# Ledger of designs, part 45: designed miniproteins, single chains, continued (4)

Each design is a single chain, and the fold is of that chain. pLDDT is the mean over its residues in the fold that is shown.

## One batch from the design tools (miniprotein)

Design m13543
Fold by ESMFold2-Fast:
Structure m13543 (fold): chain A 88 residues (1-88)
Amino acid sequence: MEVRVLSSQTYTHNGSTLTLELAEVTADGVTALLGSITLEHDGEAITHAHLKVVGTDAERELRVTAPSVEEARERLREEVEAFLRSQA
């Protein structure tokens, strides 16, 4: 999967980190816009993401909970890639 980050903003307050990202993602010739919000707090990372396939009405919401931001990102990547391949 190819990822092009269009926007990324990170906010940190009282031991919590909130990351907002907008990316263009491509797999198997299918391109989508991916908006994601990841909250990391007290040893837990929660990501809520929305995918919209370019040129179609296909869209999907994803929610991932993991013990780290790195694991949440990997799980999100796998689910995004699987969805895009299903649209190919």
Scores: mean pLDDT 83

Design m13544
Fold by ESMFold2-Fast:
Formats: sequence, C-alpha cells, structure tokens
Structure m13544 (fold): chain A 64 residues (1-64)
Amino acid sequence: MEEEKKIIDYLKELSSKVFTKEEQEELLKIVKDALEKIKKFNATHINVEKIKKMIEDTIKTRLS
C-alpha cells in the first residue's frame, strides 16, 4: 500500500532527528506489524494523519 510507504518514510525522517538507530528500528517494526494486522482485517484505508499524530505524541513524550 502507498500509505504504508508514506508512514515508514515519515517515521524515518522524524525519528532520525530525535531517536537512535536502535529506537528507529523498533518503531519501524511496530508500525510494520500494525499495518500487516490491519491488512488482515480488510482495512483498505489507513489514516496517515492519525498515525503521524501518534508519532508526534511519542516524540513529545521522549523530549519531556
């Protein structure tokens, strides 16, 4: 799915500024697992904006 690539690319761009390579790999694994699970439940639409907000919230938590 094109949404899958957009989410992964966005995660890589943001996380490279705040997270270590190890943390980036963990986040990528979590996101990929979530996307794969969503596909199994016939979810044709992934809300990229909601996922972006989730990533931003995670970054805010790390900075605090």
Scores: mean pLDDT 65

Design m13545
Fold by ESMFold2-Fast:
Order: structure tokens, then C-alpha cells, then sequence
Structure m13545 (fold): chain A 76 residues (1-76)
């Protein structure tokens, strides 16, 4: 449903915001082991979303999450 889609997108966007905050800490040399493990799980989660969803907006948010998490792992 539209409500389920909105809730799903909201959850994905909240995860992206959290990952962006972790990335800023990583760029300052302050990445924790938990930040690194969270990023690895976020990449796997984003890949599962991309495998399961044909929704262009969902796919865009999932790709963005994967990109930010991958950047965090490079900065850490």
C-alpha cells in the first residue's frame, strides 16, 4: 500500500541519515568498530533491497545508502 511504501521509505531515509553522521565521524578519524560493522550491514541490506524492489525511489535511496556506507569503509 501507499502507507507501507511511505513507512519503508521513511525507515530507509532514517538509516541513510544515521550513516551520513557516521561518515562525518570517519572523515575526522573517529570511526568506531560499531560504525564499521553498521556500514557493512547497511551495504548488505541495501543490496537485498535492490534485489527485491523495482520502485525507482526505493532503489535510489538504497543506492545512496550503499554509496555512503562504502565511502565510510574507505574513510575508516
Amino acid sequence: TAAERAAYLGALRRELEEMERHLERAKQGQATEQDVEHAKRAIRGAEQVLAASDDPEVRREARRLREVAEELLRAA
Scores: mean pLDDT 85

Design m13546
Fold by ESMFold2-Fast:
Structure m13546 (fold): chain A 91 residues (1-91)
Amino acid sequence: SMEELIDEAVEIAKKYASFKGKIDEATAKELGFFQAFHEIYFETYANGNVNLGPRFWVGNREAIREAIEIVGEERFREFLEKLKALLEANK
């Protein structure tokens, strides 16, 4: 369901927000997620972390739902799988 997808996305976004590594806009584009990142109300912070969407990265359910509606569930699941892979690779 959409609510289960949002629950998963909230968990992953919060894990990413606490992650010491970072992904810049160029890396995000190279991963093929430029449209998803653009639609997820994101801002770039120059503080050594790239926070792609303060509402998204703090696990805001409304921002996540809107992103899913804009990019579609299939594309959003692909985005989450690649974020999970990045988190796992940097354990």
Scores: mean pLDDT 60

Design m13547
Fold by ESMFold2-Fast:
Structure m13547 (fold): chain A 94 residues (1-94)
Amino acid sequence: DQARRDRLKALLLEREGLPDTEEVRAQVDRRLDLGAELVDQLEEGILRALGITRAEVEAVLAAFPDRTAAANELGARFVLQSPEEVRAWLAAVR
């Protein structure tokens, strides 16, 4: 959803104290897209380094009706949040 993406973008700008300019928004969009790709491509070793398991990732993806939307959400959180915050979100979604 464009509205959800815009909200995540606004939250990132506020959280990191970044100026709300078109250039910065474009950079944030690239980070969110990269996050989604990283979720699909992560090896088990990388997931363990982040303190999460592939089983936890698959459980989150299975909880969403749209796997692509779920992967984008998880990817955005990997880009925007610390490993501790991502783990807290994963626990809440289960």
Scores: mean pLDDT 64

Design m13548
Fold by ESMFold2-Fast:
Structure m13548 (fold): chain A 55 residues (1-55)
Amino acid sequence: SMERKKLEEEIRKLFDLAIKNNDLDLAQKIIDRAEELGLHELAEELRKEVEKHFG
């Protein structure tokens, strides 16, 4: 749906800001929220980005 696409785009934007600010706690909260919303593929993608930037 268009609502789902818009939600995913907003989550990606917020995640990018967390990464730019070196805010691991915020990045993790965004991932947890994506999982809660059923966006499992997006959450998995974002976890890999966390490992890339902080691991």
Scores: mean pLDDT 86

Design m13549
Fold by ESMFold2-Fast:
Structure m13549 (fold): chain A 68 residues (1-68)
Amino acid sequence: GMAHRKEVLELARQLVAAARAGDDAAARAYLDQLKTIIDKETRPLVLIAAEELRRAGADALAAELEAA
């Protein structure tokens, strides 16, 4: 639903922001939380976030998110 998509988008934004800030602990926590709620409908949003992570140099986090 729309609320679920908003939650996924907010967590993805927090993950990317934490990665850009170099806050590895926060980025890992957001990634782990995001993995529990992503589904087939929200996967395109998650793939956009993975691309942003790669641009930030967080390739390992991006690879884990793409595999989730």
Scores: mean pLDDT 84

Design m13550
Fold by ESMFold2-Fast:
Structure m13550 (fold): chain A 85 residues (1-85)
Amino acid sequence: SMLQEELKEKILKAIEEKDYERFMELLREAIRTLSPEELKQILEEILKEKPDMDELMKRIIQNYINMSDVIVKNPQYERVLRQML
């Protein structure tokens, strides 16, 4: 979707600039705005496009991918599990 592509582009820019504050703001926006499946998809695409990104940013993205996958596999508990994102 247009929103997924826009958020992905903005996150990629924050990664390129090593702007941790903007990176975290955009991740919070993506969590609020996207479904867990959409969030997982854009985060996996980001890891593919920037494999040599900052190590801490990479770990944060990987953690959010893992948490999104848990929500996707447990849709009945999405409301509770989203609080852990």
Scores: mean pLDDT 85

Design m13551
Fold by ESMFold2-Fast:
Structure m13551 (fold): chain A 94 residues (1-94)
Amino acid sequence: MSTREQLEKALENMKKAFEEIKSQLSEELKKLVEELLELTEKGIRSKDENKAKQIMEIAEDAFVGLYSLVSQGRYDAAKELLEKAIKEVKKILE
């Protein structure tokens, strides 16, 4: 599997994970997840493969952390985690 195909499959898996936890999220957290997914998709389409990989790693780490924090009822920490991930992805895309 090519690196691009691996990144596209990882994004698809994250979108599926989002649908599974969506009912547990506030509208604010849903919007932050949607923004992170949109930025990640933009990053994967980048001509710079190293930037695409860095963006995917940030997004995957954020999703693992989000799932853990939401399962613990730590919604404020989940919001901070998503906002930090979005900021880091935006910085790489600049």
Scores: mean pLDDT 84

Design m13552
Fold by ESMFold2-Fast:
Parts: sequence; C-alpha cells; structure tokens
Structure m13552 (fold): chain A 105 residues (1-105)
Amino acid sequence: APTPEEQLRLLVRSMKRTFEEAIKLREEGKIKEAQLLAELAEGVARVWFAAVRPTLSPEQREVLERILEVLEEAARFIADPKATVEEMREKVEEMLKRVEELLAE
C-alpha cells in the first residue's frame, strides 16, 4: 500500500495540475470556475488528511498538518478574486518548494 508520504506526493501533483487549470480559467476571464476548482482542491486535501490522520505517528501528523496548511493557503490564494495570474503562479511555486522543504525535515 502507498505510504502517507507517497499519497501526499500524488495529492500535491494533483493540486498543482488543478491550480494550473484554475490559472488558465482566470486568464480566460472565468473567475468563478477558477474559484470552484481551487475550493475543490482544498476540499480534497482536507478529506485526504482526515482519512489518513488516524494512521499517522505523532511526528508524521505534525509534519503533514504543516503541509496541509501550506496546501490550504495556496488554494485560498488561487480562489482570491483579487490575486493576479502572476501572483497565483508564484504561489503555486512557493507551495511546491515549502512542501519539499517540510518533507526533508
């Protein structure tokens, strides 16, 4: 069975793809559709964490809770109608970097 870390890496890749699609929708002026995709990505991350949480050690839980906060922050930023497409791209890159840094701890 995939480990929590392997599942998380799949989730992060899925969220990256979803955010890239949301950014494309924003470039097309489809603001509400972009917001819905970001909200769905946040929902998936929260549901995954709730499902995996009982299987985690205390140390794994602390790291994964910090990573969940990073993922939720990125989703909320992409959902923000005031954010620019350029700022959204920077936030996705920041999210990926912060997740890798937290996993390396």
Scores: mean pLDDT 87

Design m13553
Fold by ESMFold2-Fast:
Structure m13553 (fold): chain A 78 residues (1-78)
Amino acid sequence: MEKIPVEELIKKIEEALKYAKETGSASEGAIRFAELGLKILKKVKETSNDSDAEIVKKALEELKKKLPELQAKLAAER
């Protein structure tokens, strides 16, 4: 089974995010979560010479680390 390249993963998330925004099928929090995930993934890809699998793993770890901060910010903005 071929691992999903980071470039393909970024494209799929961007397409899903565009679809969600266009159809209104996702909550505000879900859209912001996806945007944060994309930002982290793009940053890790830009700053790392690792394999695609390692880039995805690092991006997921950074996202997990920043998730409580995002949740706190969303709660404070309500």
Scores: mean pLDDT 73

Design m13554
Fold by ESMFold2-Fast:
Structure m13554 (fold): chain A 102 residues (1-102)
Amino acid sequence: AEEEAERLLKNGYIAAAGFYRRAGDTQKAEEYAKKAGLPRVPTDEEVERALAEIMKAAGVDEIELPDTPLGTDEGTRDSYRAIAEQVLKLAEEVAEKLRAEA
C-alpha cells in the first residue's frame, strides 16, 4: 500500500507539473517535476499517462481540459492552474486511502 501511495503521489506531481506549465507557471512546474524525481518538466505524454493513473485510482471518469494545449489567456491559464490543484488533491486523497488500507 505504501509503495502504491508513493507511486500515485509521484503521478500527481507529474500531472501537476505539466498543468502548471500549461498555466504559464514555470516555477511551480519545475518544483513539482523535482518532487516527482524528474530532471525536467514532463512531456505531454508523461502528463497524460500520470493523469490516467490518478483518474483510474480515484474512480474519476473525466476531467475537463481546455481545448488549447497552452494558456494563451488568463481564463485558460486559471483553468489549468485549477486542474493542477485538483489533480494534486486527487493524488493525495487516493494515497491517503491506500495508506489507510495497509
Scores: mean pLDDT 79

Design m13555
Fold by ESMFold2-Fast:
Structure m13555 (fold): chain A 58 residues (1-58)
Amino acid sequence: SEVVLLAVKREFGLTDEELQEILEMLKTKSDEEIIAWLKERFGLTEEQARAVVEALKQ
């Protein structure tokens, strides 16, 4: 959903480029690999990173 994408972008301070990068990773990487990457790059907690992945898969 576009509304979900905009909410995630706003809540986590992502750029359009970073959001697009995450969406491409969702096509090729496992959820756990994306969670690990989000934790490393943005300093998110496990719970926050998992919430981002779940929101973007809707």
Scores: mean pLDDT 76

Design m13556
Fold by ESMFold2-Fast:
Structure m13556 (fold): chain A 94 residues (1-94)
Amino acid sequence: GPHTMTNTFTITAPSKEKAQELKDVLEGKTEPTSPLQQGLKALGDAYRRAGYTVSVEVVEVDGKPQVVITATGQADGTSGSAEGSTEAEPPLPE
């Protein structure tokens, strides 16, 4: 099957409410209120623009709430072989 690329980011939140707020921002339900939320939303939006599926999950690890952001998709051209290999050939004179 096609190669699937998965990038996972884990952020420990000070409270479950803050973890849920970050999830809502990343899902586009709420406007970002901090530079961290703005940066993470921009990252998620960039992945979505690149054709990735971004999922956000709130989990509890060692009694602390964490936000797990997973960007899953296929790289354009799969593994970059189409884009990287074509640049190796000089343009033919016309």
Scores: mean pLDDT 70

Design m13557
Fold by ESMFold2-Fast:
Structure m13557 (fold): chain A 129 residues (1-129)
Amino acid sequence: MHEELRLSAEAYLLDGNRAMKAGDYEKAIKYYEIAAELAKEAGDIDLLARSLRNLVQTYIKAGDLKKAEAALKELEKAVGEDHPVVYIAKGEIYESKGDLERAIQYYSKALEIDPNNEIAKQNLAKVQE
């Protein structure tokens, strides 16, 4: 039962990633929302966090910062405020606002907690160029 929900959540997360690559943000939002719901039902906090972080990023790309901030609050509730993925999402929101100094601070905080976090490393490298 939980395994089926987890596999379905992973499948929808991948469908969302595919929609993002195609620039279909409406479809990506729908798939990431389904992935987050299924991950929550499965009790898979990692899949929930990944789905919610991707949802934040998709809302940023779609230009809906209010919904991005709402998705960030759900992410904070799921994993806690002092988590690498929360700092990454905060950095991405500040980067979208043009506040590169704050974006750098948040990506650096993520790396202090998780030095091997590839997303934080990639995002930090981009804002330092």
Scores: mean pLDDT 88

Design m13558
Fold by ESMFold2-Fast:
Structure m13558 (fold): chain A 100 residues (1-100)
Amino acid sequence: MSTEEKARRLLEEARRLLAEIDALVRQALAETDPQQVLALADRVLRLADEAERLADEAYRLAREAGNRELAREAVLLGAEAGVYRMLAWELKREAELKLA
């Protein structure tokens, strides 16, 4: 497997995780039980951290392969994971306030 193929596989996995995160966020926004919102937010945080890790690794490999398009894609996916992490922290904070 080439360095470029490894980068592409990592980006495919990151995209899969981001799709799962989007579904979980939609579920959390529709959820009325603050305990369930908290559990969903915690899962989003874990998956966002994993997606960012995969994107960072893919960026390093894309740079090593000299593929600027893959490197750009990795940066954008990492940024998207960061946005979901921030949203999950807000959901968690609001849920904790309702449980207090």
Scores: mean pLDDT 89

Design m13559
Fold by ESMFold2-Fast:
Structure m13559 (fold): chain A 80 residues (1-80)
Amino acid sequence: SMEEFLEKVRELVKEVEKENPGISFSEEAIETLAELSYDAVKDLEELRELIRKIAEFARMLGRSEVRPSDVRLVVEGIEE
């Protein structure tokens, strides 16, 4: 379900935040990520790698908080 998936996204985000001190995801960014990835990403390792890529993107922009727009740019910018 979406609710179960959202909880898994939150857990993986917490793992990535521990790997990237100073970077945190807004609740809206976590919700946006779950919505965009629910039908596209079912493998937890692929989801974790996507979250890492989003965190790296925010860090490259000098940002400490990941926003929904950061999630959309990383997820949709890879779409063909």
Scores: mean pLDDT 80

Design m13560
Fold by ESMFold2-Fast:
Structure m13560 (fold): chain A 96 residues (1-96)
Amino acid sequence: SKEEELLNMPDEELQEYYRKLVEAGKMSKEEAVEKLLRLKLEKLAKTMSEEEYEEIKKGVEEGEKLIKEGKLTPSQIRHLEMLKEMLEKYEKLKKE
């Protein structure tokens, strides 16, 4: 799939790929940032250390508190949900 191709791209090539889509008017800057973040998080779930996992988990817990207080934008809420999905993927890989 295209998603599998993108997951195997180096970060520099990924940034350039999405930059070109934004310049061509095929994607907004916000959509490009979200797609790049999603791909980075999918890679990170397979490679991150336990220390990195704990730091991200702490950030997610703080973000969930901000959601309850109504302080996050829709974009920030989407980013938080992506981080939660990444943490769940890491946890499943660890349970193997």
Scores: mean pLDDT 79

Design m13561
Fold by ESMFold2-Fast:
Structure m13561 (fold): chain A 98 residues (1-98)
Amino acid sequence: SISVEELREFFLMGSTTLRQVGVPLILKKETTRPESLHFLIDLGVFPSSSLSARLTLNFDSTTVEIDPLNPESKLYKETGKTVVSFEELVEWIEKQLS
């Protein structure tokens, strides 16, 4: 039920809650460079072991860079990719919430 447009708006607004999924997502926004935003997504579903991903969003190319040096990056571990599309990010988030 999350669209790419809704996810884009969520990241741009810096919201800490994504209401559409009924689950609180902890979002830490970090500005790393002028043309991209760095976000940490913490799903908060596992209180003793946060499911998290550190992501750099490129809104021009609609791609997401994943930090492969983060040993807790479940997104990288499951995809094996250092760059994914916004659509792949949406699919991954929905899979984690199912």
Scores: mean pLDDT 53

Design m13562
Fold by ESMFold2-Fast:
Structure m13562 (fold): chain A 64 residues (1-64)
Amino acid sequence: SRALEAAEEELQKATHPEAKKLLDDIIKAKPSEEAVERGLEDLLAATTDPKLEATLRRLLERVR
């Protein structure tokens, strides 16, 4: 929950539409911790923003 909330807040501050859409899909699915981890990995693979990449890596460490 905390990791998902932190990711939501960070991506809401970022104006990247694909990142926001992926996170919205994850939230709507009410995923398990494993599904959250998978979604964060997919988002990390898709991002080209180094600041967002660093944030997503930190969130993955908390979920793992």
Scores: mean pLDDT 65

Design m13563
Fold by ESMFold2-Fast:
Structure m13563 (fold): chain A 77 residues (1-77)
Amino acid sequence: MGKKAQEIADKIVELAKESTEKAVKFLNDIIENGSVEDYLAAATAAIRAALESTDPETQKAFREMAVKAIEKAKELK
């Protein structure tokens, strides 16, 4: 996975604990400006945040972000 991917995943999970909106904004920033590896890291982190969340609306938001990141990774390969 690499250190950068792990750091992105850890930051998204940490932000999700503080605010779903902050985590989603960080994911969108990565999707807009990142590389294929950043998009895959973002997708992995979003899936992890969805699994760790107890709020259904938060889970849905992160699942949607994971799909968006995967689609962007597919476009750039």
Scores: mean pLDDT 71

Design m13564
Fold by ESMFold2-Fast:
Structure m13564 (fold): chain A 90 residues (1-90)
Amino acid sequence: SMEEMEELLEKLNEEHEYKPSNLKLTKEIREGVEKAKEYEDLSLEELEKKLKEAVKNKDVALAFALQVLLLDKRYAEGLKSGNVREALLK
């Protein structure tokens, strides 16, 4: 989920000494997560379309955040259907 991703980013900031490269990367990922929040209510098909658009636009941070959101939604769908493997391999 997006909340779990934000929690992970906060934990990474706390566990790593603030090095310039780590700070920059964390900021870019955080910006991608914020952008992806606008799409969290979209269907899997719409999220896949947005991911392809982000990749085409070379928005790496948004593409990464959208991939995580897609995996989270696919995992939840797999749990609901009782077939996690099938849902994740789509």
Scores: mean pLDDT 67

Design m13565
Fold by ESMFold2-Fast:
Structure m13565 (fold): chain A 64 residues (1-64)
Amino acid sequence: MNKEQVEEAIKNLEAAVDRWLALGRLTPEQAAIVRKGLEEARKIEDPEEALRTMVGAVKRALDA
């Protein structure tokens, strides 16, 4: 895994969050949790740590 793959994952997940919000599958609060996690992941140099941060944000959002 490299930084470019993490950046693509972030873009794909941002698009997915927007779609899920539009379909009513996600609340605005859940979407905000994911988006905050994606912003934090973008600041992480280690690709694996960035990915774990993204996964953690999605999990937290689904628990909200």
Scores: mean pLDDT 80

Design m13566
Fold by ESMFold2-Fast:
Structure m13566 (fold): chain A 105 residues (1-105)
Amino acid sequence: SEALLRAIALILRLIGLEIEVERDPSIPPELREKLIELIKKGIKLILELIKLGRYEEAIEFGEKLLEAVRAAIAAARAGDLEAAEAALKKAEEVIKEAEKLIKEL
């Protein structure tokens, strides 16, 4: 399934971002911890959606989360802590919607 391979590719991209964040001393420790926690939670939710056969939902969720996480990293690197927190909040909202979807399946 092409959709399954795309969902797996999103997991690999999120793992790559987790490694990148952990290795980046320019990101404040508190934001780093929050980013890593959100990325790990996102990977778990994508895997759960894959197990449920919900590949399109896994892709949509993964892409939204990837966008929000990348925005948070970019803002943190720029020293824009307000923009970084806003992007983190958006990532948390994306995760909450995925959790709600899974509970309703």
Scores: mean pLDDT 90

Design m13567
Fold by ESMFold2-Fast:
Structure m13567 (fold): chain A 110 residues (1-110)
Amino acid sequence: SLDLIKDIAKGVIELNEQLIEYLKQYAKENPELKELLDKYIEKIKELNKKLEEAIKNNDEEAIIKEIEELYKLQEDLIAELKKKKADERFIDYIELRSELIKEALEYMKK
């Protein structure tokens, strides 16, 4: 159902806004990661804008595509954070969020 996919996508946008605020706070507390986190914050904002446009246009394929790009972006962030030896609890939080996006994608592709 397109309506259900749009509702899931709206929920993803809200979760992304929460992630952006969390990443901003973490960057303030960990200045050595600020450049990395700022890069990912801007990419999440770009994906949110594209996702909002896809929802407005009733474009189911575009909604799914943008959420797939978000999943890839979060996996890339996790890999970079592990390389930088960031706090394990911070990495665990991002991994939990990534798993929720994966479950949403699996549901939307049914």
Scores: mean pLDDT 88

Design m13568
Fold by ESMFold2-Fast:
Parts: sequence; C-alpha cells; structure tokens
Structure m13568 (fold): chain A 100 residues (1-100)
Amino acid sequence: ADPATIDRVAHLTLAIINLSVAKLAVEKGTATVEDLKRIAESTLAQVRAAGASDDVIREVESHLEAAIKALEEGNYEEAVKHLDRAIDIVSAEADRVAAA
C-alpha cells in the first residue's frame, strides 16, 4: 500500500475511534459539551489531514455542530443520531481512500 494512503486512512480511523468513544459517553450520560467540542475540532482536523473534499468536511461539521447543540439541550438521542451520521460519513471516506 502507498504510504500516503496509509497515512490518510490512519487519520480517518482515529476520527472514527474518537467519535465512537464520544457516542458511548453521550449514551452513558457522561459526555460534557466541552469534551464533545474538543472531539469535534480534532475530528475535523483529521478529516482535513486525510484530504477529504470540502463537501465531506462541511457535512461532517454540520452533524458535529448539530450533535453539540443537541447535547447542550439535553437531547441525548438526537446527539447520538448526529454522531452516528458523522461516523458513517467518515467511514465512507475511509473506504473511498482505501479503494483508491
């Protein structure tokens, strides 16, 4: 495998792991808004480092912003839904990069 492709997949994999941990914390009621904001910033940095398109970055950012807002409102189910959508988008990008 090309080292650049391995590096891009590694960035996306780390984003998926971090979002999955955040989702578990939200489901358990242990997540803080501050922690979710930090994970969102880290996730967007990883997706950008992986060379994702502006459309993919915007879609991920939109769902992370919606998840943060839902958590601020105490709507854990809606926050989990948006985190799941962000995980799906990042996973699809990882599959696309790995297939190239």
Scores: mean pLDDT 89

Design m13569
Fold by ESMFold2-Fast:
Structure m13569 (fold): chain A 68 residues (1-68)
Amino acid sequence: SLADLEAELARLEAELAELGAKIRELIADYNAGKISEEEYEAQIAALERERGEVAGRRAAVEAEIAAL
């Protein structure tokens, strides 16, 4: 249903907001010298990959809503 798709979209938007916050915190920690460059690069790559996957799912849900 449209309501189910809109609920899914809201959940994905919340996940993207959380990932964005984690990425900003990781960047701040790296700039503050709290983590190594190697640790930073590994963690940012993992978070960016997860963000890409969630963004892809959001695009799929948006396409399903548009097709209704």
Scores: mean pLDDT 89

Design m13570
Fold by ESMFold2-Fast:
Structure m13570 (fold): chain A 97 residues (1-97)
Amino acid sequence: MEAQKILDSLSIEELREIVRLLAEKLAGPVKTPSGDVTVEEAVDRLRERFVAQGLPEKKVLKALALSLIAQYADEHGVKDLTEIVKELLEELEKRRE
């Protein structure tokens, strides 16, 4: 699947930016036993937990990115995950001048 290939080619820094951008675009707040948190905070907590369990950060970030892309696609009625990844990369490039 082309979306996975694109994510595999990205650096850890680029994956972090994509995850953050997607989290910002998704509706919050997320309910937890300790209180309501933003989507960004919930994603950060999951990333830290999986990395602490010995999973490589790049693998964790790729999994989180794919999950968030799938959620965004579902909420917006989009079927092409590759199109979403390309649009996110375009937005990041515009933020870089």
Scores: mean pLDDT 72

Design m13571
Fold by ESMFold2-Fast:
Parts: sequence; structure tokens; C-alpha cells
Structure m13571 (fold): chain A 66 residues (1-66)
Amino acid sequence: SANLDAAFATLVAMARTHSAEVIATYVKATASPEEQAELIAYLESRLDTLDPEVRARLREAIALVR
């Protein structure tokens, strides 16, 4: 999905410059619970393609959203 690809790119960029708490807050503020679940599933399927630092930050953010 183009929307999920764009959201993924945004969160990857945020993971380089922002804390997991800021990322989690952004996701909760901009996505419904259903959209959050879809986005988390999309992120988890793609985490292994990311740099270890970005992957670690996004894993922490996912835990904070759950």
C-alpha cells in the first residue's frame, strides 16, 4: 500500500532523529487503533530490512504503542 509505504518511510526517518516515546506519541496521535494495528504489522514484516539502530528504535516504539 502506498499509504503504508509512506508511513513506514516517515517512521524510519523519525527513528534516526527522535526517541521511541516521540514516535509512539506521533503514531497514537495520527492513527486510529485499527490503523495502528495495521501499521505495526507492516513495520514488523519489514524490520529485518532496516539498520540495527533504526530497527531497535522502532521495536521500542511498537512496544510503547501496544
Scores: mean pLDDT 84

Design m13572
Fold by ESMFold2-Fast:
Structure m13572 (fold): chain A 78 residues (1-78)
Amino acid sequence: MTPEEIVEKFEREAREILESDLPVEEKKKKLLQLEMRAAWEIAAYGEQTGDEAAAEAALARLREISREKMEELEKLEA
């Protein structure tokens, strides 16, 4: 799986979590778990292939998407 595919999978699964009927706290927990797993897979790709630039770009995109989704969840608790 490429770093791009890992980020696309994360975005899809994060969207499913946000659209679910789970409590906000459970959604936050699942998002953190997904982000950690995706970050690990991207880092492993960089180490195995030596394509650190692709891994770094994907990690930056992953963090931005995760931040946006967490901000949406924070607004739902208002």
Scores: mean pLDDT 83

Design m13573
Fold by ESMFold2-Fast:
Structure m13573 (fold): chain A 84 residues (1-84)
Amino acid sequence: SEAAKKAIEAAKKAVEAAEAGRVEEAKAHFDEAIATAVASGDLELEEAAGLALIVYGVLKVAGEPEAEAIKKAAELLVEQIEAL
């Protein structure tokens, strides 16, 4: 779907920005990927986004650096959507 492609594109940009240490840019792309998936009306995309948000939150509570938390959550989001 178009929503799945846009969510993957945004999530991949989040990973690239996180790897470059551009945390604010990475968060913006991650938020766009989540918003795209949630706005799709596709339950499987919404569930993938929900799981990515949980992982991001858990990693932050565990003391992971923001860039690493975003990277891991965005990579999981890409993996989950590509498996659909």
Scores: mean pLDDT 89

Design m13574
Fold by ESMFold2-Fast:
Structure m13574 (fold): chain A 92 residues (1-92)
Amino acid sequence: MDYEAGNEGAALIGGLGAAGLATGRLEGDTLTVTSNGDPEAIEDLREGARLMEDSGLAEATIEGDTVTLTSTGSPAGLAAIRGAAGGAAFGA
């Protein structure tokens, strides 16, 4: 599997969070990210999730404007999820 594509997906999700277009919550190895309702942000979030799943870094579940990503247990997958989480700006 192509880890570059998975890392690009993580960067896309993180970029959405950094831009204020999505919010995220990291719980262990699971990241839940919700779009702000912008159609472009929703499509980018889904594309990022798909890239991470297709690369084997995470399992992705897409429900409307929300994506749930769970690491497959690889160190690379955990690092990618943490990278995405850092951009997805966890508001307390």
Scores: mean pLDDT 74

Design m13575
Fold by ESMFold2-Fast:
Structure m13575 (fold): chain A 82 residues (1-82)
Amino acid sequence: SHKIEPMEVENGKVVVRDSDTGLEVVAFAGEESFHLYLIKHDKEKGITLVQEVERGPERISMEEAAERAQKALNDAIKAMEE
């Protein structure tokens, strides 16, 4: 089972990380829209992969942003498991 690290919350931004996989989800909760990005660091290759996984044309709360970020991270972890 993967251990999800505590959320970081700063100025309309939520970051959730999984310590086992190194996967991150960053959620931006703007005044008129929100965006979620899945981030994967490949330390061996020295590359960072960034994928937009969700967006919407509405304002969401920081609580909703955190919930969506956790869901997106959990979905990404499950997709990696064989």
Scores: mean pLDDT 77

Design m13576
Fold by ESMFold2-Fast:
Structure m13576 (fold): chain A 68 residues (1-68)
Amino acid sequence: MSAAERAAREREARLLRGALLYRYTDLSAAEAGARVGLSPATVRRRAAELKDEDPMDVSLRLARLLAA
């Protein structure tokens, strides 16, 4: 796997984890962002983009990104 592919996968995993933390826990966007190294604005935007996605499908996508 190239360094660029690895970096893209790691960034997508951070975006999904931050969005899931914000959407499905009691953490604020700032707290969720701090856990994954993202700004609160990025966390809120990504969570909004996932509004129509099944949370289990998003979680499985995250697990696959972390496993590869």
Scores: mean pLDDT 78

